Designed miniproteins, single chains, continued (4). Designs and how they scored, part 95

Each design is a single chain, and the fold is of that chain. pLDDT is the mean over its residues in the fold that is shown.

## One batch from the design tools (miniprotein)

Design m15500
Fold by ESMFold2-Fast:
Structure m15500 (fold): chain A 74 residues (1-74)
Amino acid sequence: MHLEEALEILEEGERNKTPVEELTERVVKALEPFSEVVAEDAREAAERMAERGAPVSDIAASLRALLEREKARA
């Protein structure tokens, strides 16, 4: 389950204080087999927030919200 894997990666990354660039790349890689569109949306959201100086916690929360929305769509 690709969305569950991406959510687990986000949780582990926050717990281990993984750098946002590495965390984003891992989430995107987990999403590629599920949907390249969702993977690109995740990358763009994270990059946009990072450029604005958003903390890792805000970026992770944004990515989690994206994944939860995709999960709800089935």
Scores: mean pLDDT 77

Design m15501
Fold by ESMFold2-Fast:
Structure m15501 (fold): chain A 72 residues (1-72)
Amino acid sequence: SAADELVAALPELRAAEKEYADSNPDLAKLAAMAIELAEKLAATNDPAEKERLIKEFEEELEALRKEKAAAK
């Protein structure tokens, strides 16, 4: 599942956040958001809660995309 894949990718996400912190702060921020989602997914065993967390994350990404478009 997408939730299991994100949790499994946690070490790579942490490496990406560290790698991009100085060179690309926007990518580092996206990595940090993905890490928070992965940690929340790892902390719960409720399938409904996992589905809710993924949906909220998708909505947050869409909101950030709109905010950046409006800031032009």
Scores: mean pLDDT 76

Design m15502
Fold by ESMFold2-Fast:
Structure m15502 (fold): chain A 66 residues (1-66)
Amino acid sequence: ATLLVTTTLSVEKRTGLVLWLLGIPGVEVEILDENTLRVTTTLSPEEFERLAAELASIPGVTVEEL
C-alpha cells in the first residue's frame, strides 16, 4: 500500500518524520521534493490505516492514499 504525504514542516521536523518512518519495519520512503514524500508499505491493512491516521494527525501533514 502507498501513501502520498505532503508537508509544510520545517527541515528539522521533516527529517524527524522521515527517520521515524524509516524505523518502521516494512516501510520505505521516497523523497519526491522538499514538501512531498512517497511512503510504500508491506504492512497489514490495519497497520496501514493506523499509519495513515497517525500521519494525518500531525500538524502540517496531508496524506493521500494511492
Scores: mean pLDDT 81

Design m15503
Fold by ESMFold2-Fast:
Structure m15503 (fold): chain A 85 residues (1-85)
Amino acid sequence: SAAELAAQERELADRFGALLDEILARGRAAGLPVEEQFALANELAREEGALLDRMRAERLSPAEFRERAAEAIAALRARADAVLA
């Protein structure tokens, strides 16, 4: 339903926002250069946008969208962990 899709889009935005806040806080604490912090933030924004575009174009079900969102978030977190270790 439209309500389910709206709820999933909000969940995605909340999850990406939380990851962004975490990455920026860890980057600041680690003394990561500002340019690298912006690069990570831009990568998160691009991945979120790409997933939203794909959901709209491919007409993904809420379950399919949630699965792809979880995979994208896990991949981005692993990548951030490698940079921020």
Scores: mean pLDDT 77

Design m15504
Fold by ESMFold2-Fast:
Structure m15504 (fold): chain A 83 residues (1-83)
Amino acid sequence: SELLLRGQAALAELAEATDELAALADPATAAAVRAEREALAARLAEALAAAMRDPSARPEAEAAIAEVEAAAARARAEAEALR
């Protein structure tokens, strides 16, 4: 449950950061950013579902959360550079 809450928090940060970046970027860049967000969200959802069924899958889910958090940080930095 704690892992699921961490994943949800990471996705919320990614959504906020990518929405900020998309608002400042050209349409093509905005579309690419949204596509990457969808791909990361799908991978995290799969990893979290696996971890909820099998504790041995927990490291993969934690890695997926870290990847989402890293993507959110990158999007936030790119948005800041465009301000």
Scores: mean pLDDT 86

Design m15505
Fold by ESMFold2-Fast:
Structure m15505 (fold): chain A 65 residues (1-65)
Amino acid sequence: ELADLIARLTKEDPELAGLLLGDLAAEAGFTDEEAQELALKALEEAKGDKAKAAALFVRELLAAR
């Protein structure tokens, strides 16, 4: 549900989605470096699809913390 919401937001307002993803990562205890590494991994798995990458990022974030 949260992953789907963020994926939709990434398509509609990618700047706001980026800010929310950064905030969620910080609240989950990730450093900026850890969050960036996770985001790059998600983007690679999504093959450049930013909405899919955002959903993968949220899923990994919730699973890790």
Scores: mean pLDDT 76

Design m15506
Fold by ESMFold2-Fast:
Structure m15506 (fold): chain A 80 residues (1-80)
Amino acid sequence: MEEFIEGIRNNDQSSKVAASLAGVLHLVIIASSVKGLPAEETLQRLAELARQAIEALKAGDYEKAAELVEEVLKLGDEGD
């Protein structure tokens, strides 16, 4: 996972960046599709953070995107 976040932040190679973008999009899709997720409020926060991360990636702000993705992962992990 750290390697994935690093790929987003550093923008080392086009293929790595593309994989990171696909990973973020896939994470958003999974989060919205998974049953038994934490409270609805937590799901809304996850979706918002993931959406912002995708937007940052589209804008080329890889550092912000990496930070937002990390927040999404932490929020999901803390979910009861």
Scores: mean pLDDT 61

Design m15508
Fold by ESMFold2-Fast:
Structure m15508 (fold): chain A 58 residues (1-58)
Amino acid sequence: MLAIAVKDFYNPNPAFLNLKKGEKVEILKEVNEDFVLVKSLETGKEGYVGKSYLEIIK
């Protein structure tokens, strides 16, 4: 499932993927209500992102 970052996401913990507004990601797994595991389409890197920072592309 594809999504786009609606806001910059930053976390210094290496488990998280930092995103800038407008970056596209693939949602790989829902972890809980607040976080998803995603893959960056720009860099191919994987990490956790806050679910509220993403809009699903249909």
Scores: mean pLDDT 82

Design m15509
Fold by ESMFold2-Fast:
Structure m15509 (fold): chain A 56 residues (1-56)
Amino acid sequence: SLEEELDLLVRIAVHEISQLPPEERPAALERFRENLAKIYGEEKAEKATAAIEAAL
């Protein structure tokens, strides 16, 4: 389902971003938001980005 796909992408993003130095994380998070927005739309991208940020 779409929800399962987004949950998987959030987990992948958290794993990848958590490996970066703290100073590089905001730029990486913004990149994920932009890519998600292109595929799923702004509302879903904002929600997913908030979930990634909360998990870091």
Scores: mean pLDDT 85

Design m15510
Fold by ESMFold2-Fast:
Structure m15510 (fold): chain A 94 residues (1-94)
Amino acid sequence: APPRVEVSGGGTYKVGEPATLTVRNLSDEDVEVELYVAKAGSSTPRLVARATIPAGGEVRVEVTLDEPGTYYVFARARSAGGEGFSAPVTLTVE
């Protein structure tokens, strides 16, 4: 089956305030994860972190955003079982 990953840490943050995001590997396999941030209305997600997360493990990533707006954060995971994406979480920066 494709890898299953979850991102948490959505909410409201101030400009320059670190948002701590947790990426969990819900799969029974180790995964390579890329964490992306996309500003609402932007066509280009920005890669903010890479990690290898063991089966059932998690990693915490701090993201600081310097402009007000609505942002979507999601993870792309790759394993021997294929490719999977997390549901996005929303960061509101003001």
Scores: mean pLDDT 86

Design m15511
Fold by ESMFold2-Fast:
Structure m15511 (fold): chain A 65 residues (1-65)
Amino acid sequence: EKEKLYEEVKKRAEELLKKLKEKAENGENLSEEEREELLENQPYVTAEILMEAGKWEEAEAVLKI
C-alpha cells in the first residue's frame, strides 16, 4: 500500500524536480502555485526526493507548511 504510493509520488516528484531545476537554472524561486503543487503531493516524501536531488531550499519550503 504505502510502498506503491511512495513510488508513485516519487515519480510525480521527479517531474516537479525538473520544473524546479529549470527555475533554479534561470535564477527564479518557486512560485506560490508551484509550492502548492509540492504540498499536495505528500510533502514528507517530496521533500526527501528534493533533498536527494540537492534542492534543499525547495525541500524546506515543502516541509515548513
Scores: mean pLDDT 64

Design m15512
Fold by ESMFold2-Fast:
Structure m15512 (fold): chain A 82 residues (1-82)
Amino acid sequence: MTKEELLKALEKLEEQEKWIKENPEELLKKALEEGDEAGPSLTHPYLKEAAEAFAKKDAEKMAEALIKILEEQKKKLEEALK
């Protein structure tokens, strides 16, 4: 992965995080409309939190759990840029 690709990936993650923070209800609505019954993988603690929140139709908790996943991914990309 090139430096340019890492920077674009970071921008995309930041954009997604901002959108989720501003639109948690829209995020839940889109997930329901997509018919995604599989949900996130349960292997990661934050993914488990997101899946549980999705099952409960809790938009705020789902958004918070997904933001934690995005923050973790951003950290990995930022470390790769060092």
Scores: mean pLDDT 68

Design m15513
Fold by ESMFold2-Fast:
Structure m15513 (fold): chain A 92 residues (1-92)
Amino acid sequence: MKVATVELTNVAPEPVPGGTPVTLRVRDRAGRLLLEMPTVTPEATLEPGETITLELPVPDAVRPGDRVELVEERDGRPVVVAEGTVTGVRDA
């Protein structure tokens, strides 16, 4: 089991309220989906352009430089509200 450190920036034009239901996705550099997990955003509101750092349990295939997205369903469609990268991975 590995733990990834990820940095995520709100790329939406609107704030993301704390505790918003989202799907977290991790993709490799080729765009292959490695992880898809329902979650919630942190308690504090994430303002446009604000960056947060999270630690997450991840599959062994996840590596530094992998792409991370938070996807919210808006008006019946998936919208990427935050984007970032895996900055580090360690064994748990």
Scores: mean pLDDT 83

Design m15514
Fold by ESMFold2-Fast:
Structure m15514 (fold): chain A 85 residues (1-85)
Amino acid sequence: EEELEKLLSKLPEEVQKVIRDGIDKLNAVLEKDPKNIDAINKTYKEALKEVFKTAKELGLSPEQIITAVKAINLAKDIILKKSEE
């Protein structure tokens, strides 16, 4: 959770917004049906596509793109772990 905020702070505001929107959508899916793996995977893939699209539009460096992918992956892991505990 602290590591996620550290990763997000290294990214442009537009990318942070896209990642946070993806996190909110993942949380909403898990709150409705935490066992719907297909819906969770679909929502995660859509979040990744939006992050990648925004990164291309803003001309992010490879290092920033890697940071953005790490952030969304870490967010997914945190959300999934929280749903199991």
Scores: mean pLDDT 78

Design m15515
Fold by ESMFold2-Fast:
Structure m15515 (fold): chain A 57 residues (1-57)
Amino acid sequence: MEENIELVKKAADLLVRAGAPVEQAERAIKTIGDYFGVPEEEVEEIIERTRKALEER
């Protein structure tokens, strides 16, 4: 399970590096998290962190 959470976090970091639009990044992270069976709580935390990183720009 931890490996799946790590994969979602890596995908989120990649989206931040690519400068993806916030809405698209959120959708992608939610989709990937759901696909890998990551708990909703963890997915929401990753999305919030990703939004913060993208908004910092």
Scores: mean pLDDT 79

Design m15516
Fold by ESMFold2-Fast:
Structure m15516 (fold): chain A 77 residues (1-77)
Amino acid sequence: SKKYLELAEKYRKLAEEYKEKAEEYLKKAEELEEKLKKNPDDEEVRKEYRKAVALAVAYEILAIGYELDAELYEKKA
């Protein structure tokens, strides 16, 4: 039905939004990892790296969840 296609589109957009957020934090984590290779004892950089990795993982999980919701609604359409 059209309603399920509209819901699928909504969840696809949410999945893409959170995927983009995950990619942003992954890129930040990569930049911080390069800084840590030069100074492994930088506690501030280590803290920011841990935070960036945690946020990247959290947003990736949300993106996967919304993608599964979108696929479910597409299958019901």
Scores: mean pLDDT 87

Design m15517
Fold by ESMFold2-Fast:
Structure m15517 (fold): chain A 57 residues (1-57)
Amino acid sequence: DLEALDRAIETVRETAERLREEARRSTDPEERARLEELVKALDEGRRQLEEQRRRLL
């Protein structure tokens, strides 16, 4: 379902942006590193969802 996939991609993008903002505001180096790792994983997941979307077109 293309529409559901588009919603999933947008949700991942919004979540990644929130975590990036939280990482920028964090004064704890370990928390910042963990948040940055989560953002990287979300960006990878988003790329896979975008590839799936392209295959459906």
Scores: mean pLDDT 84

Design m15518
Fold by ESMFold2-Fast:
Structure m15518 (fold): chain A 89 residues (1-89)
Amino acid sequence: NVEEDAREVKERNEWAIEKLKAGESVAEIAREIAKELGGSEEQAEAAKLLAEYSKVEMTDLEKAAHALGVAEYVLLEKLTLKDVQAAFK
């Protein structure tokens, strides 16, 4: 079910954003996300996205998702850092 899957991913992304705001390391958050997605390539992608998010206000991630017409979960799971940067330029 697309709605249920989207909700779970959104909750996971909200969890990750909350952890990042609380001072959790990008590496630790990426490890937990990679456990859910599976594989070392997924961990590397998650780490890249979270590292970029740590350099901007959390509202900027939400604004980027809105500007792209997608939910935050698409940024974290499907889009590269380049896609996010291009949309915000």
Scores: mean pLDDT 51

Design m15519
Fold by ESMFold2-Fast:
Parts: structure tokens; sequence; C-alpha cells
Structure m15519 (fold): chain A 84 residues (1-84)
């Protein structure tokens, strides 16, 4: 059902944006939120493997990023992908 997939996409996008904000403000709080964000991304990947994999690639790039600002940008790009 399209409505369920759209709801999962929106929740995943909202979580990724909140996580990006937390990453800029409090890296320790962001680490606590990470398992929940990863759970939502994996649920989306189960529903849409192509989009879900691209989001996971951005999440991995964020983890490899040297600064909180660069890390947050990758999560924001992942959120944009989830909304489409």
Amino acid sequence: VKKLIDKIRQKTADALRAFAEATRESPEKADELYPEVLKLVNILKAADPEVGQKILDHVQAARDAPTPEERARHYEEAAKLAEK
C-alpha cells in the first residue's frame, strides 16, 4: 500500500534530519539516537531496496566524515532521498 511506504519514507526522513541536528549540537546524543535511525533505514530498505541502499551509503559516508558538519550534511542528503 503506497500510504504505508510514504509514511515510512517520511518518518525516516524526519529521523535523519533530527539526527543531523543532534550531530551538530551533541555528538554523544547523536550516538544514542543512531540505533533508532539505523532501524528506520533498514525498514525502508526492506520496503524499497534501491532507495534504502542509497540511504545506507550516505549513512556510511557520514560515519567516515571527519567533522560533525560534514557528517550532518550526509544525513541531510539521506533524508532528501527518503522523502522521494
Scores: mean pLDDT 79

Design m15520
Fold by ESMFold2-Fast:
Formats: structure tokens, C-alpha cells, sequence
Structure m15520 (fold): chain A 82 residues (1-82)
């Protein structure tokens, strides 16, 4: 249902943020393999979050902005993995 989708989206958003922060810490520690693994996980979760926002987002402008921002974050993470 819509309320369940919104909760799942918020949970994914928080998990993505934590993974990106953990990837930054791994880089600071010189663990580049760990950084790449965490960024790949963040990309997978971000793709899922975009799918969820498309199901609920057309009715909410803020959700459309969030989806655009997530796509930007995915692009940046993909560049870091190359």
C-alpha cells in the first residue's frame, strides 16, 4: 500500500546515507575494496528507492526532487567505482 511504500522509501534513504558515510570512512582508512563494495550496495538500494518513489512520487513534488537527487548520487558513486 502507499503508506508501506513511503516507509520502505524512507528506510532505503537512511540506509543509502549510512552506506555512503561508511564508504567515506573506508576510504579515509585506505580500504578501497571496502569503499567500492559499500558504494555498489548503495547504488543497488538507490535504484530500488527510485522505483519506489516512481510509484508514490507523481503525486508529490518533493518526492520527484528526491528521485532526481538519488540519480545524481548514483552517478557520482558509479564514477568512484570506475
Amino acid sequence: MMEELKKEYEELKERIKKLVEQADEARKNGDLDKERELLREAIELADKAIELIEKIGPDNFDNQIDASFLRMQISVAKLALK
Scores: mean pLDDT 72

Design m15521
Fold by ESMFold2-Fast:
Structure m15521 (fold): chain A 78 residues (1-78)
Amino acid sequence: MVDEILKLTREFNAKDLDLDEINREIGEILRKIGDLITYELALEAIKKGDLKTAQQYADQLEAAGATELAEKVRKEIE
């Protein structure tokens, strides 16, 4: 998925290096990956009955701007 988009972007940019654009895109991808990993860890904590850790992950998601994922975690706790 992402690899196909990155290949297409390289073809149309026709530049050897666009580090600012690449760094911005990587930053967005890493943020989304981090949010998804945090969400998965929260769900695993809930399955283990570690609601305190799950709540900490929900707070981390909200602080990162992933409010919808934070709400989903809190709903699973409640």
Scores: mean pLDDT 75

Design m15522
Fold by ESMFold2-Fast:
Structure m15522 (fold): chain A 64 residues (1-64)
Amino acid sequence: MSDKEVIELLKELVEKSKSLSPEEKKKVVAKMEKLDASEAVVLAAKALNKSTEEVVLELVEKKE
């Protein structure tokens, strides 16, 4: 998976989250556009209150 592909899937994961407000989702997504894939995973994990491993697993599952 390319870095851009990972970031796009992370944005989708954040946008589909029910734990974040629409405003929080927009802020997180905007920050991800300036980050590398690894940094974006860490940001998504913190925003969703999940481990980086859980986020990576969800990305793999959503790809299929």
Scores: mean pLDDT 76

Design m15523
Fold by ESMFold2-Fast:
Structure m15523 (fold): chain A 55 residues (1-55)
Amino acid sequence: KKIIDALKEALEEMDEKTRKEAGLAWANAESLEEAVENVAKLLSEELKEKLEKKI
């Protein structure tokens, strides 16, 4: 749940293109960990660091 909450907050700070790509990566992920990793690849370095600190 903590990971999901961190991802939701990161999504709010993303631009439109990154948010759409993150949504697709989330939907196609086989596991929560894969979803987090795929979304992290799409985030800027600042957003990625923020997400990692919350996980």
Scores: mean pLDDT 66

Design m15524
Fold by ESMFold2-Fast:
Structure m15524 (fold): chain A 77 residues (1-77)
Amino acid sequence: MSLPAILRDVVRLHSGPGGSVSLEQILTLLESLGYRLSAEERAALERAFALADRDGDGYLTGEEIETLIALLPDVPE
């Protein structure tokens, strides 16, 4: 399963309507699902999170989550 697909499911299930998600919450949830990020995948996620976080508050909501997903490369399965 691709990293963008897992992220979409994770943030949708755990942020809720009007909720927010931090980078640490995303990383913890991915690990709890058995997804082990490579060093490159983690670096890409951290970079995409920083770019999607328009407010610089360390949390993503709604549109910012979709921006994060769009910035991640497709990982071949």
Scores: mean pLDDT 68

Design m15525
Fold by ESMFold2-Fast:
Structure m15525 (fold): chain A 72 residues (1-72)
Amino acid sequence: MDAEEVAEAIGKLAREKLGLSEEEVEEIRKRALEYLSADPKAARVLLLSLKYLETTDPAEQERLLAEIRELL
């Protein structure tokens, strides 16, 4: 589910970029999953946005941006 993928990504960023403890990372991941599970549209937009930021393929970037715009 999109919410789970976004929550995992947020948890990894908190660990790698913010240097948070494992307990703090797990709390952030749980809260993110709870909020995103309540709003599937927001979860989808965030997942597509994360994929857009990670990809270097212009065709994939255009496809992802089009999907994001349709959800807004």
Scores: mean pLDDT 78

Design m15526
Fold by ESMFold2-Fast:
Structure m15526 (fold): chain A 68 residues (1-68)
Amino acid sequence: SHMAKRYYENGEKAYKEALEDPSKLNEAYDTLLRASTVLNQLGGLDEEAKKQGEELGKKAKELAEKLK
C-alpha cells in the first residue's frame, strides 16, 4: 500500500540520517518505532508490510543500543 511504502521510506531515511549524525538518534528511534508499529498493524493482510515492519523494528533496536 502507499501508506506502508511511505512509512518504510520515512523510517529508512531517518535511520540513515542517524548513522551520519548521532544527534538525530533519538528522533530516528521514535520515527522507526512509530513506522514499525504502523507497518505491523498493516501486516495482518499485507506480507510486505509485515516484513518492512520487522526490518524497521530491528533497526530501532540497533539505534537503542547506540543510545545506551
Scores: mean pLDDT 80

Design m15528
Fold by ESMFold2-Fast:
Structure m15528 (fold): chain A 78 residues (1-78)
Amino acid sequence: LLAEAEAAARAIAAEVRAGLLDEKNRDALLQAAADRGRAEVTRLAAQDPAAAQHMHGLTSGLAREAGRAYLEAKAAAA
């Protein structure tokens, strides 16, 4: 379950990086990544009620990873 959340976070971060490097639709991609992250955390919590106790940490982790991807892509584009 944690491994699934970690894999989802990495996939979202990779997509954000790819979109930002393309410079096609940065804000929309960041918003879509955040929405997908929330949906994935909700899905995981629904499959395992114990995961609900860690939802805050998982959500924050996904947001942190997306933010890191944004900063890395922005630095690479500069």
Scores: mean pLDDT 60

Design m15531
Fold by ESMFold2-Fast:
Structure m15531 (fold): chain A 75 residues (1-75)
Amino acid sequence: SDAALYEKFREALENEKTEEALKLLDELLAKLKEKAAASEIKVAPEVQAQIEEEYALIRKLLEEKGTKAVIEASL
């Protein structure tokens, strides 16, 4: 489930496993895109783009500043 995947992501952040956290973040975004494509309720394109941009910013923060910076940014 998405909740279990998010829990693994948080655990990776807490254990300073940057590469694992990056992989899990990519998996979370992939599942979000799958749900959006399969959903009967279509969100506005601007809202979907904003969510994807937020994930990209978190990914960049994780790559450049590490796990502690992502934790401090309050997902």
Scores: mean pLDDT 76

Design m15532
Fold by ESMFold2-Fast:
Structure m15532 (fold): chain A 91 residues (1-91)
Amino acid sequence: MEEERKRKIEELEKELEELEEYMKEKGIELSEEELKEAKKAYEELKKLAEEKKYEEGKKLLEEIKKKYDSEKFQAAYAKYVLEEELEKLKK
């Protein structure tokens, strides 16, 4: 059990590191505002997924991609997801 948790933590930390390297290489800089927007989108999409409202989730994601820079939004979203999963595993 603990070994599996440790493996997941190491995998997520590695993915986060790879994402940060990718962002640095591409010159993607995330503001606090972009991170807040990604967090809000993540929470809304997660809620829709839990309620099995997949079609509404797709529409929301598409609207967000049109409103914000898609590459920056995807990076912010991925960073938030990885950080949240790491926090849950470290608890």
Scores: mean pLDDT 73

Design m15533
Fold by ESMFold2-Fast:
Structure m15533 (fold): chain A 63 residues (1-63)
Amino acid sequence: VDELLEKLDAAKSPEEIYRILLELAKHVTPENLEKIVEAFRKYAKELTDEQKEKIVKEMLKNL
């Protein structure tokens, strides 16, 4: 998870941001949920509404 967060901070395109956030959503746990949600909020402006919905659904599926 921490490695994915570092990659997210280095991401330079909306496509990279979406891919990394979607991967983070697959690795969500109750313990890392706060960190992943903060990352999602920080980068949400780079995403379409459809991409945001897919990430949220993936997070809910893995909780």
Scores: mean pLDDT 79

Design m15534
Fold by ESMFold2-Fast:
Structure m15534 (fold): chain A 73 residues (1-73)
Amino acid sequence: KKIEELKKEIEKLKKEIEELEKKAKELLEELKKAEGEETFKKIGELLAELGDIIDLELKIEKLEKEIKELEEK
């Protein structure tokens, strides 16, 4: 049923977020060691990673809303 498929999709997105969070953490450690212009470059990379995480979080919220609507029927 569609609800089961949506739950599996949410699980996949949560795993993608976990992987992106690991990369963001690595970038934060690199940022702590960076100096001068390299600092700004690493900040840009970190912001891009955080943006991707936000996009995935929004997708999860949309799927959770769909599940709620289907469960109320």
Scores: mean pLDDT 80

Design m15535
Fold by ESMFold2-Fast:
Structure m15535 (fold): chain A 60 residues (1-60)
Amino acid sequence: MLSEEQLKELQEKAKEIEDEAVRALLAGMSPEEAERRARERLKELGKEFGVSIEFIQSLL
């Protein structure tokens, strides 16, 4: 189980990934490309913390 500090760090990193996807959409990136990039980054974040992408999405 992740510590409180690790959960906070995971949540903050996940929020940053989502915020970056929104900024990319506003800058004219296609929704498909922005979603694919965000999903890929979330998968890597999940590997880093040893959690599923579904768990990360539950924190958002």
Scores: mean pLDDT 81

Design m15536
Fold by ESMFold2-Fast:
Structure m15536 (fold): chain A 63 residues (1-63)
Amino acid sequence: MEEIRKKIEEMEKLLEEAAKTSGEAAEILQEGLEKFVEAVKKGDYEEAEKIYEEILKKLKELE
């Protein structure tokens, strides 16, 4: 649990930092972050990790 919580906190911080990027990336991050937090709140860490991966893939496509 401690390791999972640490990884979730790190992912959340990375998403929050990236959400400060303007434009389309910010919209993707805001929607994804909401879903990510909901999954974490429900204890569905597998779903949270999938959401995080999807967000990163979408952001990479915008580069």
Scores: mean pLDDT 72

